# Designs tried in a protein design run: designed miniproteins, single chains, continued (2). Part 20

Each design is a single chain, and the fold is of that chain. pLDDT is the mean over its residues in the fold that is shown.

## One batch from the design tools (miniprotein)

Design m4709
Fold by ESMFold2-Fast:
Structure m4709 (fold): chain A 55 residues (1-55)
Amino acid sequence: SKEAEIEAKIKLLEESLEGFKRMAEYVIEDEEELEKLKEKMEENTKKAIEELKAS
């Protein structure tokens, strides 16, 4: 169903977010910069999920 497809896409977005956050921890030495980047990634992911739910 469309609902099941959307749920699967949301799970992939959440898993991708966690992967990117871990990668950022390896390359960014500044704690403040790292935290701001993680916040922006989380915000962007939430918006993408909301758009998927609206479709």
Scores: mean pLDDT 84

Design m4710
Fold by ESMFold2-Fast:
Structure m4710 (fold): chain A 105 residues (1-105)
Amino acid sequence: TPLEEAIARAKELITDPALRAQVLGFAETLRELGLPDEVIARVLDVIIEAIKKYRDGKMTPEQALEEAIKRVREILDEAGVPDEVRDTVIQGVRGLFLAVEAALA
């Protein structure tokens, strides 16, 4: 499935075990919030890309978080996700990027 493919990409590109566990836990949280697997896959791809750009020195941590939030908001808006659920997802992205900074500092 698109979600299984996104999870496989996360496992390949995220070598830090703690960060990998956080990203996979975030995917499970999105599923529990009732997001479709296709939407979760798109959100994960955004996060993986932002982590890669930060790791490769193409973005600061702040720029990577801001870009991830912007793109995730666009995906959730396109998918018609309710505002309360969107806010929960965005708070999850913010929390995840604390783990990104810890793993890649």
Scores: mean pLDDT 84

Design m4711
Fold by ESMFold2-Fast:
Structure m4711 (fold): chain A 96 residues (1-96)
Amino acid sequence: SEMKKKGEEYEKKGEELEKQGKNDEAARYYLMAGTYYSQAGDYDKAIEAYQKAIELSTDNKLKAQALRYLSGVYERKGDLEKAKELDEKAKKLEEE
């Protein structure tokens, strides 16, 4: 799908930036990759991309957004308890 192709393009750019040590910029590209993979229904790749965004970012607002999107993916997979835990983590980061 077009969304999966966009996910792959953003993921590749994220990987390039990560190799350059540009972690906060890489995190933004991984966040976008995750959103495109999620829209394509590729939940496993969306999870990996969102986890990379959380890991690499020093921006609590971006981390909170990635956690909320990750929560949405787990909700779509039927893991409502994990989705709730991730949403609560996002709320705590937004209070910092």
Scores: mean pLDDT 90

Design m4713
Fold by ESMFold2-Fast:
Order: C-alpha cells, then structure tokens, then sequence
Structure m4713 (fold): chain A 63 residues (1-63)
C-alpha cells in the first residue's frame, strides 16, 4: 500500500540522518499497517537502543 511505502521511505531517510527514534517510529507504523507486529516491535527496540540503521532494517523487513 502507499501508506506502507511512505513509512518505509521515512524509516530509510531517518536512518540516513542518524535519527533512531524517527526510524523506529516509522518502522512500527509500517508494520502496524502491514500486520507484522513482531518486526514493528523489533524496529522500536532498535530505536530505543539508539541503532538507527537496525531500526530502519527492521522497518523494511517483511515488506
């Protein structure tokens, strides 16, 4: 869906800027829309750990 695509793109852009919180939030929203709650939680946990790259990776997994 277009909403899922926009969330994945937002996660990638946040990771490029080193914004782990924004990447994790975008990843959680993407997986909430796509129905993959486990990956969404993993993205949020990576963001809490300050790992923007990993947060973005989990945001995109299963897309």
Amino acid sequence: SMDAEKSAEAAKEAAKKGDAAAAGTAGYQFHRVSGNEEAGRAASQAAADGDAEKAAEYAIKGA
Scores: mean pLDDT 67

Design m4714
Fold by ESMFold2-Fast:
Structure m4714 (fold): chain A 64 residues (1-64)
Amino acid sequence: MEELRRASEAALAGDYDRAVKIFVELAEKDPSKLKEAYLGLQALADATGDPRIREEAERLKKKL
């Protein structure tokens, strides 16, 4: 899954805004990827402690 790899690379580069955008767009474009996108955002929120990233993860969780 190319989108998940791009999101991971953005996160490793410290570009968390880009990583979040890729996960959110993936979930919106492909509902079958909603769980994977949610898990990615949850992992990123846990790693960074950023409450904005946590909020985005919770928004995707409501659609599960």
Scores: mean pLDDT 79

Design m4715
Fold by ESMFold2-Fast:
Structure m4715 (fold): chain A 77 residues (1-77)
Amino acid sequence: SREEEERRRRIMRESGVSEESVELAREIAEDLDEALRRQAELLEEEIKEARETGSLSEEEIKSKEALLESLKEALAL
């Protein structure tokens, strides 16, 4: 949450961490979230294609679907 982010920034400032370092950490986190969202989209397409073409076993598809669900939960998608 925004309150949690502000709390973390306050603690970092009190610990002598620069505001520039806090901002860099935020930018890295945002880039990571974007990369994970792109991975989820690619995985959804891979699962769809595999089900349509029969290229993967049901066990492999189930494994990929479980990974996708975990990724969506982590991203709040």
Scores: mean pLDDT 75

Design m4716
Fold by ESMFold2-Fast:
Structure m4716 (fold): chain A 76 residues (1-76)
Amino acid sequence: MEYERGLELYKEGKYEEAAQHFERAADVFEKNGDYKKASEAYRLAAEAYQKLGDTEKALEWMKRAIEFEKKYKEKL
């Protein structure tokens, strides 16, 4: 539900709220071992912060997205 709500808010241009929902979704996916969905949620949070002009937070969340994408793709 958090992920879907984040997407709705992102489409409405409510990027700050969207980022918060994506962060919560990513935390839930991470705890469940869904590294692919966690990576997707972190990437969307980064994109939302980029839309807000918050380059520092966008970079922070993008780094997390890349880390979890690597965990998902393979051990190599």
Scores: mean pLDDT 82

Design m4717
Fold by ESMFold2-Fast:
Structure m4717 (fold): chain A 58 residues (1-58)
Amino acid sequence: KVEEAREELERVSKESVERIKKAEEEGEKDREKVLRLTGESLRRIGDAIQRLIEAERE
């Protein structure tokens, strides 16, 4: 369980960064959307960390 939560965290982080990079490279003019996506991705990462902590306790 702990390892699964850890892999999810790493995967979400990697995919989020890559998607944002691609949007910027494609010349996405909606910077607000890119920033919002970044914020939401960071929030998801935080949630994954919280789940990892919970899994460690069990």
Scores: mean pLDDT 72

Design m4718
Fold by ESMFold2-Fast:
Structure m4718 (fold): chain A 68 residues (1-68)
Amino acid sequence: SMEELEKIARGAIEAAKEAGVDVEEVIEQLRKGEYPENAALRAAVAEARKLGFSGEELAEVIERLLKE
């Protein structure tokens, strides 16, 4: 569901901040279909895909949350 995708996106934002990774760089990697190097971010992409969402859709939700 979109609510579950939003939880994954919030977790990805926190993981990126904790790892010192630029969240905007993560958004660009996901839009290009690239896998992040950080294990927690890779796990977030895998979980989103398990729910039927693409990396592009995850990136869109992350970008939306950063603007809220």
Scores: mean pLDDT 81

Design m4719
Fold by ESMFold2-Fast:
Structure m4719 (fold): chain A 62 residues (1-62)
Amino acid sequence: AMTDAQLQEIGAHVAELVRRYGLDPAQRAELAREVVRLNNAGETDVAAAKARLEALARRLAA
């Protein structure tokens, strides 16, 4: 599982993606679900998690 520091970094990244892509509350909730899924799957690579979240944000904004 990710550390508290890694989860804080991921949370800051999600906030930046919401701002950058103009995501609505439903789209923001979908990013939050993806964070939970990645953490539960045992992902500890913050860079990989950030890349997946950015790809999802881009698709939601399309």
Scores: mean pLDDT 84

Design m4720
Fold by ESMFold2-Fast:
Structure m4720 (fold): chain A 57 residues (1-57)
Amino acid sequence: APLSEEETRRNSLLVKAANYLMEGKWDEAEKLANEARPGGDYEALKANVEAQKAFDA
């Protein structure tokens, strides 16, 4: 099934957040993750940011 417009927008923000994480721009990534939160994904995205910091990959 096609993604809803809200899901598409959220995924776009998450992709941009991931790119900022790869560049080490954690503040920018966290801001974009917060903008994506309308579905209640804030806690999950924050946990992913913390997990990525822990891996230090």
Scores: mean pLDDT 66

Design m4721
Fold by ESMFold2-Fast:
Structure m4721 (fold): chain A 63 residues (1-63)
Amino acid sequence: MKGDIAVVTEDFEALTSRELTLKKGDVVEILRVENENWWHVRVLSTGEEGYVPASFLEIIGRK
């Protein structure tokens, strides 16, 4: 899962500084899978990193 590319399926609004605000259609790289609910990702267009709910992501590029 680390290094996989995912697309954001729905808008997500960050509630804390550890989380990323994401828009539907954003493309992210999965950096770490902390647990089944939260993944640490990087937004490819901005380089911003943070946590996002795994349920908001769909993997589109697998290694």
Scores: mean pLDDT 78

Design m4722
Fold by ESMFold2-Fast:
Structure m4722 (fold): chain A 95 residues (1-95)
Amino acid sequence: MEREAAIKATSGGLLAISAEVEAELDDPDALERALNDVRAAIELARELAEQGHKELALEVLRRVERALEHLERRYPDSPEVAELRRELERLREEI
């Protein structure tokens, strides 16, 4: 496995965990931080898939899906959360 791919997969996973934690916080800025972390993780997963690291991309997306489930429960009416869910599903279908 390439070192760069491993670093991207680890970073994407950590961003997804960060988003999951932010989703549980009672802080007005927590949603924005979680959304930014999810977007960054999806971008890393997309780059991994484009570079042929499909298994690593899917691992990152699995962690992102868990973070999105937490966000969807906490913020069911958020259009940004719904948009990120659609982006996750589209990228997963391309892999």
Scores: mean pLDDT 86

Design m4723
Fold by ESMFold2-Fast:
Structure m4723 (fold): chain A 99 residues (1-99)
Amino acid sequence: LRERLDALPPAEQARLEDIGFRALVEASKESTDKEEVIERAKKILEENGFSPEEADLAILAAEQSFYDLVAAVKATAEHGFEDPEKRRELADKYLEELR
């Protein structure tokens, strides 16, 4: 999978990272569990017309950047990640900043 991602042009890799990151942010509104977030993000991408393979590539492209962000939020001791309402607020804010 990683070899397939690395073979794509840099512009396409960046596009997939953006798509995957947005899906992971949206998926994180309902759960803090890594496996649940990844599974939900894949479903969001598939619902938006991506194949399972394309969804896997997008998530793989964005996973590190997304969990680096999650680690930074946790490190600042913000209660937003544990509180569902605050987590949705943070997710919406990050989605706005990405656009």
Scores: mean pLDDT 73

Design m4724
Fold by ESMFold2-Fast:
Structure m4724 (fold): chain A 64 residues (1-64)
Amino acid sequence: MKEELEEEINKALILMALALAELTGDYAAAVELASKVADEELAARLRAAADSLERLREVVDEYV
């Protein structure tokens, strides 16, 4: 069901956020981890979210 798919996407996004916090901006590792959790279509959505996180990292890195 779509609800179950959304839950899996949400879990992957949480994993990306946690990995980012632990790795202090190592988005590449977060992308690899998240993409292994999802089907091809879901992986594409996760990659889009990861791209957003990488852009955020560049902004944060300028401030700190």
Scores: mean pLDDT 60

Design m4725
Fold by ESMFold2-Fast:
Structure m4725 (fold): chain A 77 residues (1-77)
Amino acid sequence: MVPSFEEGAEAAVRALEELARRTGNEELREQVRRAREARDAGDKEAFKRALTKAVNALPTWEDREEFARRVEAALGG
């Protein structure tokens, strides 16, 4: 199955919100908020920028792996 942009964006935002709560990282929280606002506005380019910054704000490789696993699970991987 190929997820729609809306499904993929929702999965990514949910995964990042969970990681932001777990890590307490303020930069991650800020970028997640921006990604959510861009998603709600339908601005795919703003969403991609915020998503990239959020992933880069994840402090460890393990956190980035966790993000990837959560997105895959949400999209039926």
Scores: mean pLDDT 77

Design m4726
Fold by ESMFold2-Fast:
Structure m4726 (fold): chain A 59 residues (1-59)
Amino acid sequence: MSFEELLEEARRLLEEARRAGLSEETLQKMEDAIRYAEENRDKVTLLAVIHELRRVLAE
């Protein structure tokens, strides 16, 4: 996946998490991590966010 595709996937998963009723604190933490990754083009941080969101949503 390109950086742009990973960023799109992270944002999609964040919206799913919001719809699933995750806490505002958790959503803010994830949103801040996505923003940091976008500003710094940090693919590792994006992958970590995607992994955490997928794990939480699978529970």
Scores: mean pLDDT 84

Design m4727
Fold by ESMFold2-Fast:
Structure m4727 (fold): chain A 58 residues (1-58)
Amino acid sequence: LEEAYREVKERVEELLKEGYSLEEALRKAFEFVAPKYGEEVAEKAAMRVYIDMLEAEA
């Protein structure tokens, strides 16, 4: 989970810098990470990144 979280977070940050929305960035990061760690782990990692990003914007 920790490695998956790190990869999702880094990918989301990269995609946000490229102009993607948070929702699009999370979808793309999930698709990238799921084949490596499994869908369940990738989903938990993406959810954690989403919550962290929302807290940072508040």
Scores: mean pLDDT 77

Design m4728
Fold by ESMFold2-Fast:
Structure m4728 (fold): chain A 76 residues (1-76)
Amino acid sequence: SEELKAALKAYAEGDVEKAKELIELDPNNAEAWNILGCCYRNENRLEEAIKAYKKALELDPSNEEAAKELEYLLSQ
């Protein structure tokens, strides 16, 4: 749900370690992987960001944010 997505983003606060905690709680949560990708990208950890976004899309192919970010990162 959109409410759950907002809550997960609020918890992570752009922090990689908090985003990893979300994944430890539920490794199949596509949004948690998308958030981890965003956190890695913000830290300029691009290889880890790509892996996280790929996992988000594997779990939810309709995640437009993950798809857009992955396309951009792979085009560099």
Scores: mean pLDDT 83

Design m4729
Fold by ESMFold2-Fast:
Structure m4729 (fold): chain A 58 residues (1-58)
Amino acid sequence: MSEFMRAEAEATMVVLELYVLGLKEEAEELLKRMQEAKTAEELEEIAREGREIIEKHK
């Protein structure tokens, strides 16, 4: 599995968690950024920001 595919899967899981928590605006914003991401590093940054939002909301 490529690093890009792994990072994309992780970012996708984080976005789904945001939807489950009812943070749909944040989820939609990160999903939009994922569509424009071209590197694994960009996807990892999106996943990191999403996790920070989840932790702050708890």
Scores: mean pLDDT 82

Design m4730
Fold by ESMFold2-Fast:
Structure m4730 (fold): chain A 63 residues (1-63)
Amino acid sequence: SAEELRQAVVDAAVAEPEALFEPSDSRELSPVEKAGTLLVIRHGREVAEEALREARRAAEKLV
């Protein structure tokens, strides 16, 4: 569901908050990027952007 994918994005950001602030030069997507991509595909870009904003806000409290 959209809520499960949104929670997955937030959980991934909280587990690895620096991943949201440092661009990866890796070819592998981070867990946040994977969950965000699934949100875009299944629920549209606006839902994904809201989830990423929430995840970044949560992560900023931890870095």
Scores: mean pLDDT 62

Design m4731
Fold by ESMFold2-Fast:
Structure m4731 (fold): chain A 65 residues (1-65)
Amino acid sequence: EEELKKIEKEIKEELKKKLDEIVKENPTPEVIEGVEERRKELDNPELQHEDRKEQLEGLLKKKLE
């Protein structure tokens, strides 16, 4: 369980880095705002959309194969 939590945190960090790259490639106010909302969702699991939560779970399962 602790190991799964650690992996989840690492995946969230990787996703945040990808979001940073998106902002770097398309630094428009709309993109920046959208990326900030996604980062906020990653940090707050209760505010996370079902689809995004399922995506993170899928990534965790693949790492545990």
Scores: mean pLDDT 67

Design m4732
Fold by ESMFold2-Fast:
Structure m4732 (fold): chain A 78 residues (1-78)
Amino acid sequence: AEKYNKEGIELFNLQKYDEAEEKFKKAIEENPNYAEAWYNLGVVLYSKGKTEEAREYFEKALELNPDYKKAQENLEKL
């Protein structure tokens, strides 16, 4: 899970959003409780203009980690 999450972050920094999305989905497939991967998937979807999908993933990250301040802050901006 961590390997795919790191690859997704690298792709996101290169603005390769579709490729980053696929890597974060693979991280979640390996570990569905990986709050950071759910958060990162939300960030990618928001960057692609998919605001409602981003909201669902930020809510999932916050469900898995209620103290996830970045997920809470991004959810409040939607």
Scores: mean pLDDT 83

Design m4733
Fold by ESMFold2-Fast:
Structure m4733 (fold): chain A 57 residues (1-57)
Amino acid sequence: SLTAEGERLYREGRLGEALEAYERAIELDPSDQAARDALAAFYRDLGAEELAERVRA
């Protein structure tokens, strides 16, 4: 899945590509909680707490 691909890219330090994968996953299924949780964790790890809260709704 795109969420799993995003997680792999993030582990490799490929932050921009990871973000694109997470956003694409949510765009295809806005109710995918796993994708939203992954993107929220990504934003929190980068210190973007406001963006993390916004993603989780």
Scores: mean pLDDT 80

Design m4734
Fold by ESMFold2-Fast:
Structure m4734 (fold): chain A 112 residues (1-112)
Amino acid sequence: SSARVRALLDRARAILEEVIALVEEVRARTGDPFFAEIEAVLRSHLAVLDAIRELEDTEEALREAIATLQSVLAVLDALIELEEDEEARKRLEEAKRELESILAELEALLAA
């Protein structure tokens, strides 16, 4: 249903905002310009999720949400591999697991 898809998108958006906040924290600590580029990419995905939420076609919203979350997960995998701080890595791994759960729910809805 459209209501369930929107609820899953809202959950994904909240997790993505937490990841962006963590990337901003790492950028502030390290001064590395790479994290400014990653922040921009993640904010771009956040804008895409907001656009998907406005779609009236539930199947199209599901397909676009799945593709967007797969792209976000690829960025998270890269961040986890590069992260040397254990607490930051753990927070990224927790965000990844939650987004993977949301992705599985979206895929199940599309398959139904």
Scores: mean pLDDT 88

Design m4735
Fold by ESMFold2-Fast:
Structure m4735 (fold): chain A 63 residues (1-63)
Amino acid sequence: VREELKEILEELEKKLKETKSESKKAALYTGAVLRIIGLELDTGEFELGREALEEARRIYEEA
């Protein structure tokens, strides 16, 4: 789970750096959030998911 969450966050950061459209950035962030929540529900790793959601928000706000 931790490795999968890390991969989602790294992909989000990379995609946001390559994207200039505000709407596409919002869509990428939303997709990452939904994937993290899905992993929380599937694995029960809610604490790791919460940390990943906080990091995703930080990445999005810095983009």
Scores: mean pLDDT 81

Design m4736
Fold by ESMFold2-Fast:
Structure m4736 (fold): chain A 79 residues (1-79)
Amino acid sequence: NAAMEEARKLIDEARKALEEGNYDEAVTLAQKAIDLAPPGSRLRIEALAILANAYRGKGDQVTADRYLAEGRAEEERLA
């Protein structure tokens, strides 16, 4: 599954950007991963968590809380 493999690579790169404090790069990479990851997939949940952490790092708590809520909704669909 080429799309899922690409999404996984983007998530790995986004996590590295988060660890380096490059929040804008983490946002861009995680958004690309979401476009490739199907709804309800674990990859999509991981990308949403990265977006939440990146926006929190930027001081945007409103956007961070939104992505956290979206991730929780996706987790509920898997459970």
Scores: mean pLDDT 86

Design m4737
Fold by ESMFold2-Fast:
Structure m4737 (fold): chain A 50 residues (1-50)
Amino acid sequence: DKLDKLNAIAKPYNTSASRLGDDQVRVHGTPDDVKKARPLVEEEAKKLGF
C-alpha cells in the first residue's frame, strides 16, 4: 500500500512513516534523521496523493 512505499524511503535513514489520518503521514526517528528523510518522504507522499 502507500504506507509501505513511504517506509521503503524512510527506513534507509533509520526512520519510519506512519499514517496520521487518511491523507497525512508522520515520520518518526531522531530529529537529525527525520530532517534528512522528511523531504524525500514528503515528495513520495505527494506522488501517492497524500
Scores: mean pLDDT 76

Design m4738
Fold by ESMFold2-Fast:
Structure m4738 (fold): chain A 78 residues (1-78)
Amino acid sequence: MKKVDLTDEDEVVRFAVNVVRELLKRHPDMTEEEKRALADRVVDAIARMLRDTYGLSPEEVERVREKAREAIEAELAK
């Protein structure tokens, strides 16, 4: 992925929010529980990619996960 700098946590967080936003457009009638499950799955997918594909440390992966989760929760609260 040349379009997203995965060493820049702000770019990764922006990517995560955009994925969630597009999925919410497809499923506007999601319950709050379904939205939380979606957020968790997106965050986990990104964490797996950072760990397995890009070799980030557990500490770096957790920092990005926390930041992405916070940004996604803010998006869901709109």
Scores: mean pLDDT 74

Design m4739
Fold by ESMFold2-Fast:
Structure m4739 (fold): chain A 89 residues (1-89)
Amino acid sequence: MKKREEGEKLLEEAKALEEALKKLIERSLTLGDATLPAEEVEIIKPYLDEALRVARQTPGEEAQIEAILGVPQKRIDELRERGKKLLAE
Protein backbone atom coordinates (compact mmCIF):
# COMPACT_ATOMS: atom_id res chain seq x y z
CA MET A 1 0.00 0.00 0.00
CA LYS A 2 1.11 3.60 -0.56
CA LYS A 3 2.75 5.22 2.49
CA ARG A 4 1.13 8.58 1.74
CA GLU A 5 -2.38 7.08 1.89
CA GLU A 6 -1.53 5.27 5.14
CA GLY A 7 -0.13 8.47 6.68
CA GLU A 8 -3.18 10.51 5.67
CA LYS A 9 -5.49 7.85 7.16
CA LEU A 10 -3.62 7.93 10.48
CA LEU A 11 -3.87 11.74 10.62
CA GLU A 12 -7.62 11.52 9.86
CA GLU A 13 -8.01 8.98 12.70
CA ALA A 14 -6.10 11.28 15.07
CA LYS A 15 -8.37 14.21 14.14
CA ALA A 16 -11.52 12.14 14.73
CA LEU A 17 -10.22 10.93 18.10
CA GLU A 18 -9.25 14.50 19.10
CA GLU A 19 -12.76 15.81 18.29
CA ALA A 20 -14.37 12.96 20.27
CA LEU A 21 -12.05 13.68 23.21
CA LYS A 22 -12.94 17.41 23.14
CA LYS A 23 -16.64 16.54 23.40
CA LEU A 24 -15.96 14.05 26.20
CA ILE A 25 -14.05 16.70 28.20
CA GLU A 26 -16.78 19.31 27.64
CA ARG A 27 -19.55 16.98 28.82
CA SER A 28 -17.46 15.71 31.76
CA LEU A 29 -16.82 19.28 33.00
CA THR A 30 -20.38 20.57 32.38
CA LEU A 31 -22.59 17.61 33.36
CA GLY A 32 -20.29 15.44 35.46
CA ASP A 33 -21.15 12.74 32.92
CA ALA A 34 -18.90 11.46 30.13
CA THR A 35 -21.70 10.53 27.69
CA LEU A 36 -21.07 10.82 23.93
CA PRO A 37 -23.13 9.96 20.82
CA ALA A 38 -22.71 6.29 19.83
CA GLU A 39 -20.74 7.09 16.68
CA GLU A 40 -18.13 9.10 18.62
CA VAL A 41 -17.98 6.49 21.40
CA GLU A 42 -17.00 3.89 18.76
CA ILE A 43 -14.02 6.02 17.71
CA ILE A 44 -12.58 6.44 21.23
CA LYS A 45 -13.90 3.22 22.83
CA PRO A 46 -10.64 1.17 22.62
CA TYR A 47 -8.73 3.95 24.39
CA LEU A 48 -11.52 4.51 26.93
CA ASP A 49 -11.61 0.79 27.78
CA GLU A 50 -7.89 0.97 28.62
CA ALA A 51 -8.37 4.20 30.60
CA LEU A 52 -11.35 2.80 32.55
CA ARG A 53 -9.37 -0.32 33.47
CA VAL A 54 -6.58 1.87 34.90
CA ALA A 55 -9.07 4.24 36.58
CA ARG A 56 -10.88 1.39 38.38
CA GLN A 57 -7.56 0.44 40.02
CA THR A 58 -6.77 4.08 40.96
CA PRO A 59 -8.12 5.54 44.22
CA GLY A 60 -9.84 8.92 44.01
CA GLU A 61 -12.32 10.49 41.60
CA GLU A 62 -9.89 13.15 40.33
CA ALA A 63 -7.18 10.60 39.48
CA GLN A 64 -9.76 8.48 37.63
CA ILE A 65 -10.82 11.47 35.49
CA GLU A 66 -7.15 12.25 34.69
CA ALA A 67 -6.59 8.64 33.56
CA ILE A 68 -9.71 8.67 31.35
CA LEU A 69 -8.68 11.92 29.62
CA GLY A 70 -4.93 11.25 29.48
CA VAL A 71 -4.94 7.89 27.69
CA PRO A 72 -6.76 9.10 24.52
CA GLN A 73 -4.47 12.15 24.31
CA LYS A 74 -1.36 9.94 24.30
CA ARG A 75 -2.90 7.83 21.51
CA ILE A 76 -3.69 10.95 19.46
CA ASP A 77 -0.05 12.06 19.78
CA GLU A 78 1.19 8.59 18.74
CA LEU A 79 -1.08 8.50 15.67
CA ARG A 80 0.05 11.97 14.56
CA GLU A 81 3.73 11.12 14.97
CA ARG A 82 3.33 7.90 12.95
CA GLY A 83 1.26 9.63 10.25
CA LYS A 84 3.79 12.44 9.80
CA LYS A 85 6.61 9.89 9.60
CA LEU A 86 4.84 8.04 6.77
CA LEU A 87 4.10 11.27 4.87
CA ALA A 88 7.77 12.34 5.13
CA GLU A 89 8.73 9.13 3.33
Scores: mean pLDDT 65

Design m4740
Fold by ESMFold2-Fast:
Structure m4740 (fold): chain A 72 residues (1-72)
Amino acid sequence: SMVEDLDDEELERAEELAREAARRLAAETGDERIIARVEALLEAVRWLRENPDAPEEEKRKKLEELRARAEA
């Protein structure tokens, strides 16, 4: 899996690219919420990578928390 097989260095580079892409998309669309949503997705990816064996219910709750934060 792309998420589980990334080492820390590769994950850091992927996060940097994602943030750059979010900034460009926000500028192009005028929607700054894109940046907040990408940050929430990056936190979700990091949490899932650190907790691969977490129950599906815990994963769902975590993703809902991050989604709510992105909408704030």
Scores: mean pLDDT 74

Design m4741
Fold by ESMFold2-Fast:
Structure m4741 (fold): chain A 75 residues (1-75)
Amino acid sequence: MADEYYKKGLEAYKQGNYKEAAEYFTKSADIYESQGDYKKAAESYRLAGVAYLNAGDEEKALEAFQKAIESYKKA
């Protein structure tokens, strides 16, 4: 469930596990996107981007931010 992955992402982020947090936020966002909840998908992709930046993965951060923008455009 999207909400469960979102909660796991928040927990990983609090523990400083930024890569795992980004992966959970991405999974949550993909599920919200598939459900047509574009606003929650966009917010979750944005959080994935922030987590990837904190993990030092600029390429994945840019991909996540691009997906966030695309989801906001659909909302």
Scores: mean pLDDT 87

Design m4742
Fold by ESMFold2-Fast:
Formats: C-alpha cells, structure tokens, sequence
Structure m4742 (fold): chain A 67 residues (1-67)
C-alpha cells in the first residue's frame, strides 16, 4: 500500500501535475487508497493525461520494489 502510494505520487509529479500529486497524497492519508486513486485518475483525465498509463507504471514500479 505505502509503496504503491509513493510510486503514484512520483509518477503524477513526473507527468507535470504536482498539484494533482499533492491532492492525491493528502487524500491517501485520510481515505482508502482506492478512493484516492479514483479521485486522482479523474483529475488526470480532466487534465488530458492517460491516468491508466500512470497507474499501470506505478503498479509495475511498486511490484518491482516489493520483489
């Protein structure tokens, strides 16, 4: 959970959406991770970003870090 959260924050920041990364980090601290991911994905799509690609890349990075 923590590794995936960290990788998601990093990938959103790398995509140039530091504001969305900050909102995600704040929401993930107080809400279930799935809820935080859903809200971040919505904002990324509204910004014209492929949210599914960012989530997939973060998931792969988290899986590699846990291996």
Amino acid sequence: ADVLREELIRKIEEAGHEDIAKEFAELAATQPLATAIAEAAKKLREAGVDANEIIEEAGIAAAEALA
Scores: mean pLDDT 80

Design m4743
Fold by ESMFold2-Fast:
Formats: C-alpha cells, sequence, structure tokens
Structure m4743 (fold): chain A 67 residues (1-67)
C-alpha cells in the first residue's frame, strides 16, 4: 500500500512539474492537491518519505504562486 501511494504521489508531482513548465497554473495546483492527498495517507505508513514529498510539493507551490 505505501509503495502504491508513493507511486501515485510521484506521478501527480511529475504532472504538476509539466504543468508549471507549460505555464498552466490551474492544472499544476490541481495535481499538487492530488499529490497532497496521497502524501497525507503515506504519512501514516512512511512519515520520512512523506516529509520529503511535502517539501517537493511546497517548492512547486512557491513556483506556481510566484505571481
Amino acid sequence: RADELLRRANEYIDEAERAIAEGDTEKALEYLKRAEKEIDKLSELDPSTAEALRKKVEELKKQVEEK
């Protein structure tokens, strides 16, 4: 289960990064929200990995909210 949550979180993060590169702020935020939901569940099973992913999501949110 933890491996599946980790995989989904990474997929959403990758999609968010693509959306940011394309300038699609709305799509990027949608994928980041989906990633956060998977990370929240992962936090109960693997808190250290979840923390690293939360940092990545926070960095991407800063890039999106630069404007």
Scores: mean pLDDT 80

Design m4744
Fold by ESMFold2-Fast:
Structure m4744 (fold): chain A 104 residues (1-104)
Amino acid sequence: SVTQSPASVTVAEGATATFTATLSSAADDVAWLFQKPGQPPELLIRNGTERVPGVSSRFVGSGGGTTYTLTISNATPSDSGTYWAVDFSRSPAVFGQGTTLTVV
């Protein structure tokens, strides 16, 4: 399983937001997806730490094994939405429940 924490968080513009994904078994192929309201999910981070080309350096994936974090520095209102941790080391892939970010 993939458990995300917190379930929701509100931060001020310019603040840092940190989300954690905890896995029931170790994995090396964990991705972070971002979904804006009304839009399909977009890939931000793959292999736990690798930013997709074109994704802002404000987004940092870290961790390994059973614990992964996504850190968003200098938050902007456009960062508001749902962030999903996905374990692609399993077939089928296992999704976390999502973390909802609101930037005010």
Scores: mean pLDDT 82

Design m4745
Fold by ESMFold2-Fast:
Structure m4745 (fold): chain A 65 residues (1-65)
Amino acid sequence: VSPETRARIEELIERRGSATVAELAEALGLSRATVSAALNEMVAAGGVEAVRDGRRTLYRLAPPP
């Protein structure tokens, strides 16, 4: 996934506070697969965290170190 895609996802999460894969895909005009891949990389890097909310997973920015 491109650095530009990750930057757009990060900015959108920051503005919204949290978002699902579906919400990010719709807002950015990307496939859910592309957004999911980017979010998995960002979670692995520690910049984003995944939180379960019922049947959904919400993504938000990780607290600063």
Scores: mean pLDDT 80

Design m4746
Fold by ESMFold2-Fast:
Structure m4746 (fold): chain A 94 residues (1-94)
Amino acid sequence: MEELKEAIKNRDFDKLQEIYDKALKEKNYETFALVGLAYAAFLDDEEQIKALIDYLKKRYSEEEFNKILDKMIEFARELGLDKAVEILEKYKKE
C-alpha cells in the first residue's frame, strides 16, 4: 500500500508497472485496480477507468465489486485524484 501511494505521488511509472505486473501474477485484483485507476487518472483517460470497471464486474460478484469500488474511491480521494473520484462515484449511484 505505502509503496503504491509513493509511486503514485512521484508519478513513478516504472514502479507502477512493477506493482501492476506483481498484482496480476498474484491475482491481487484490488492492487491491480488501484494501479489501473492511477494510470487512467494521470492520462486523463475516462474510457480506461470505464474499461477497468467493466473488467472488475466480470471477475467479482456485485457485493465484492462494490467493496473494491469503495476502496478505489477512498484511495483516489486520499491521493487527490478528484476527476477519478467523480467518475467512480457515478458507478456507486448506478
Scores: mean pLDDT 76

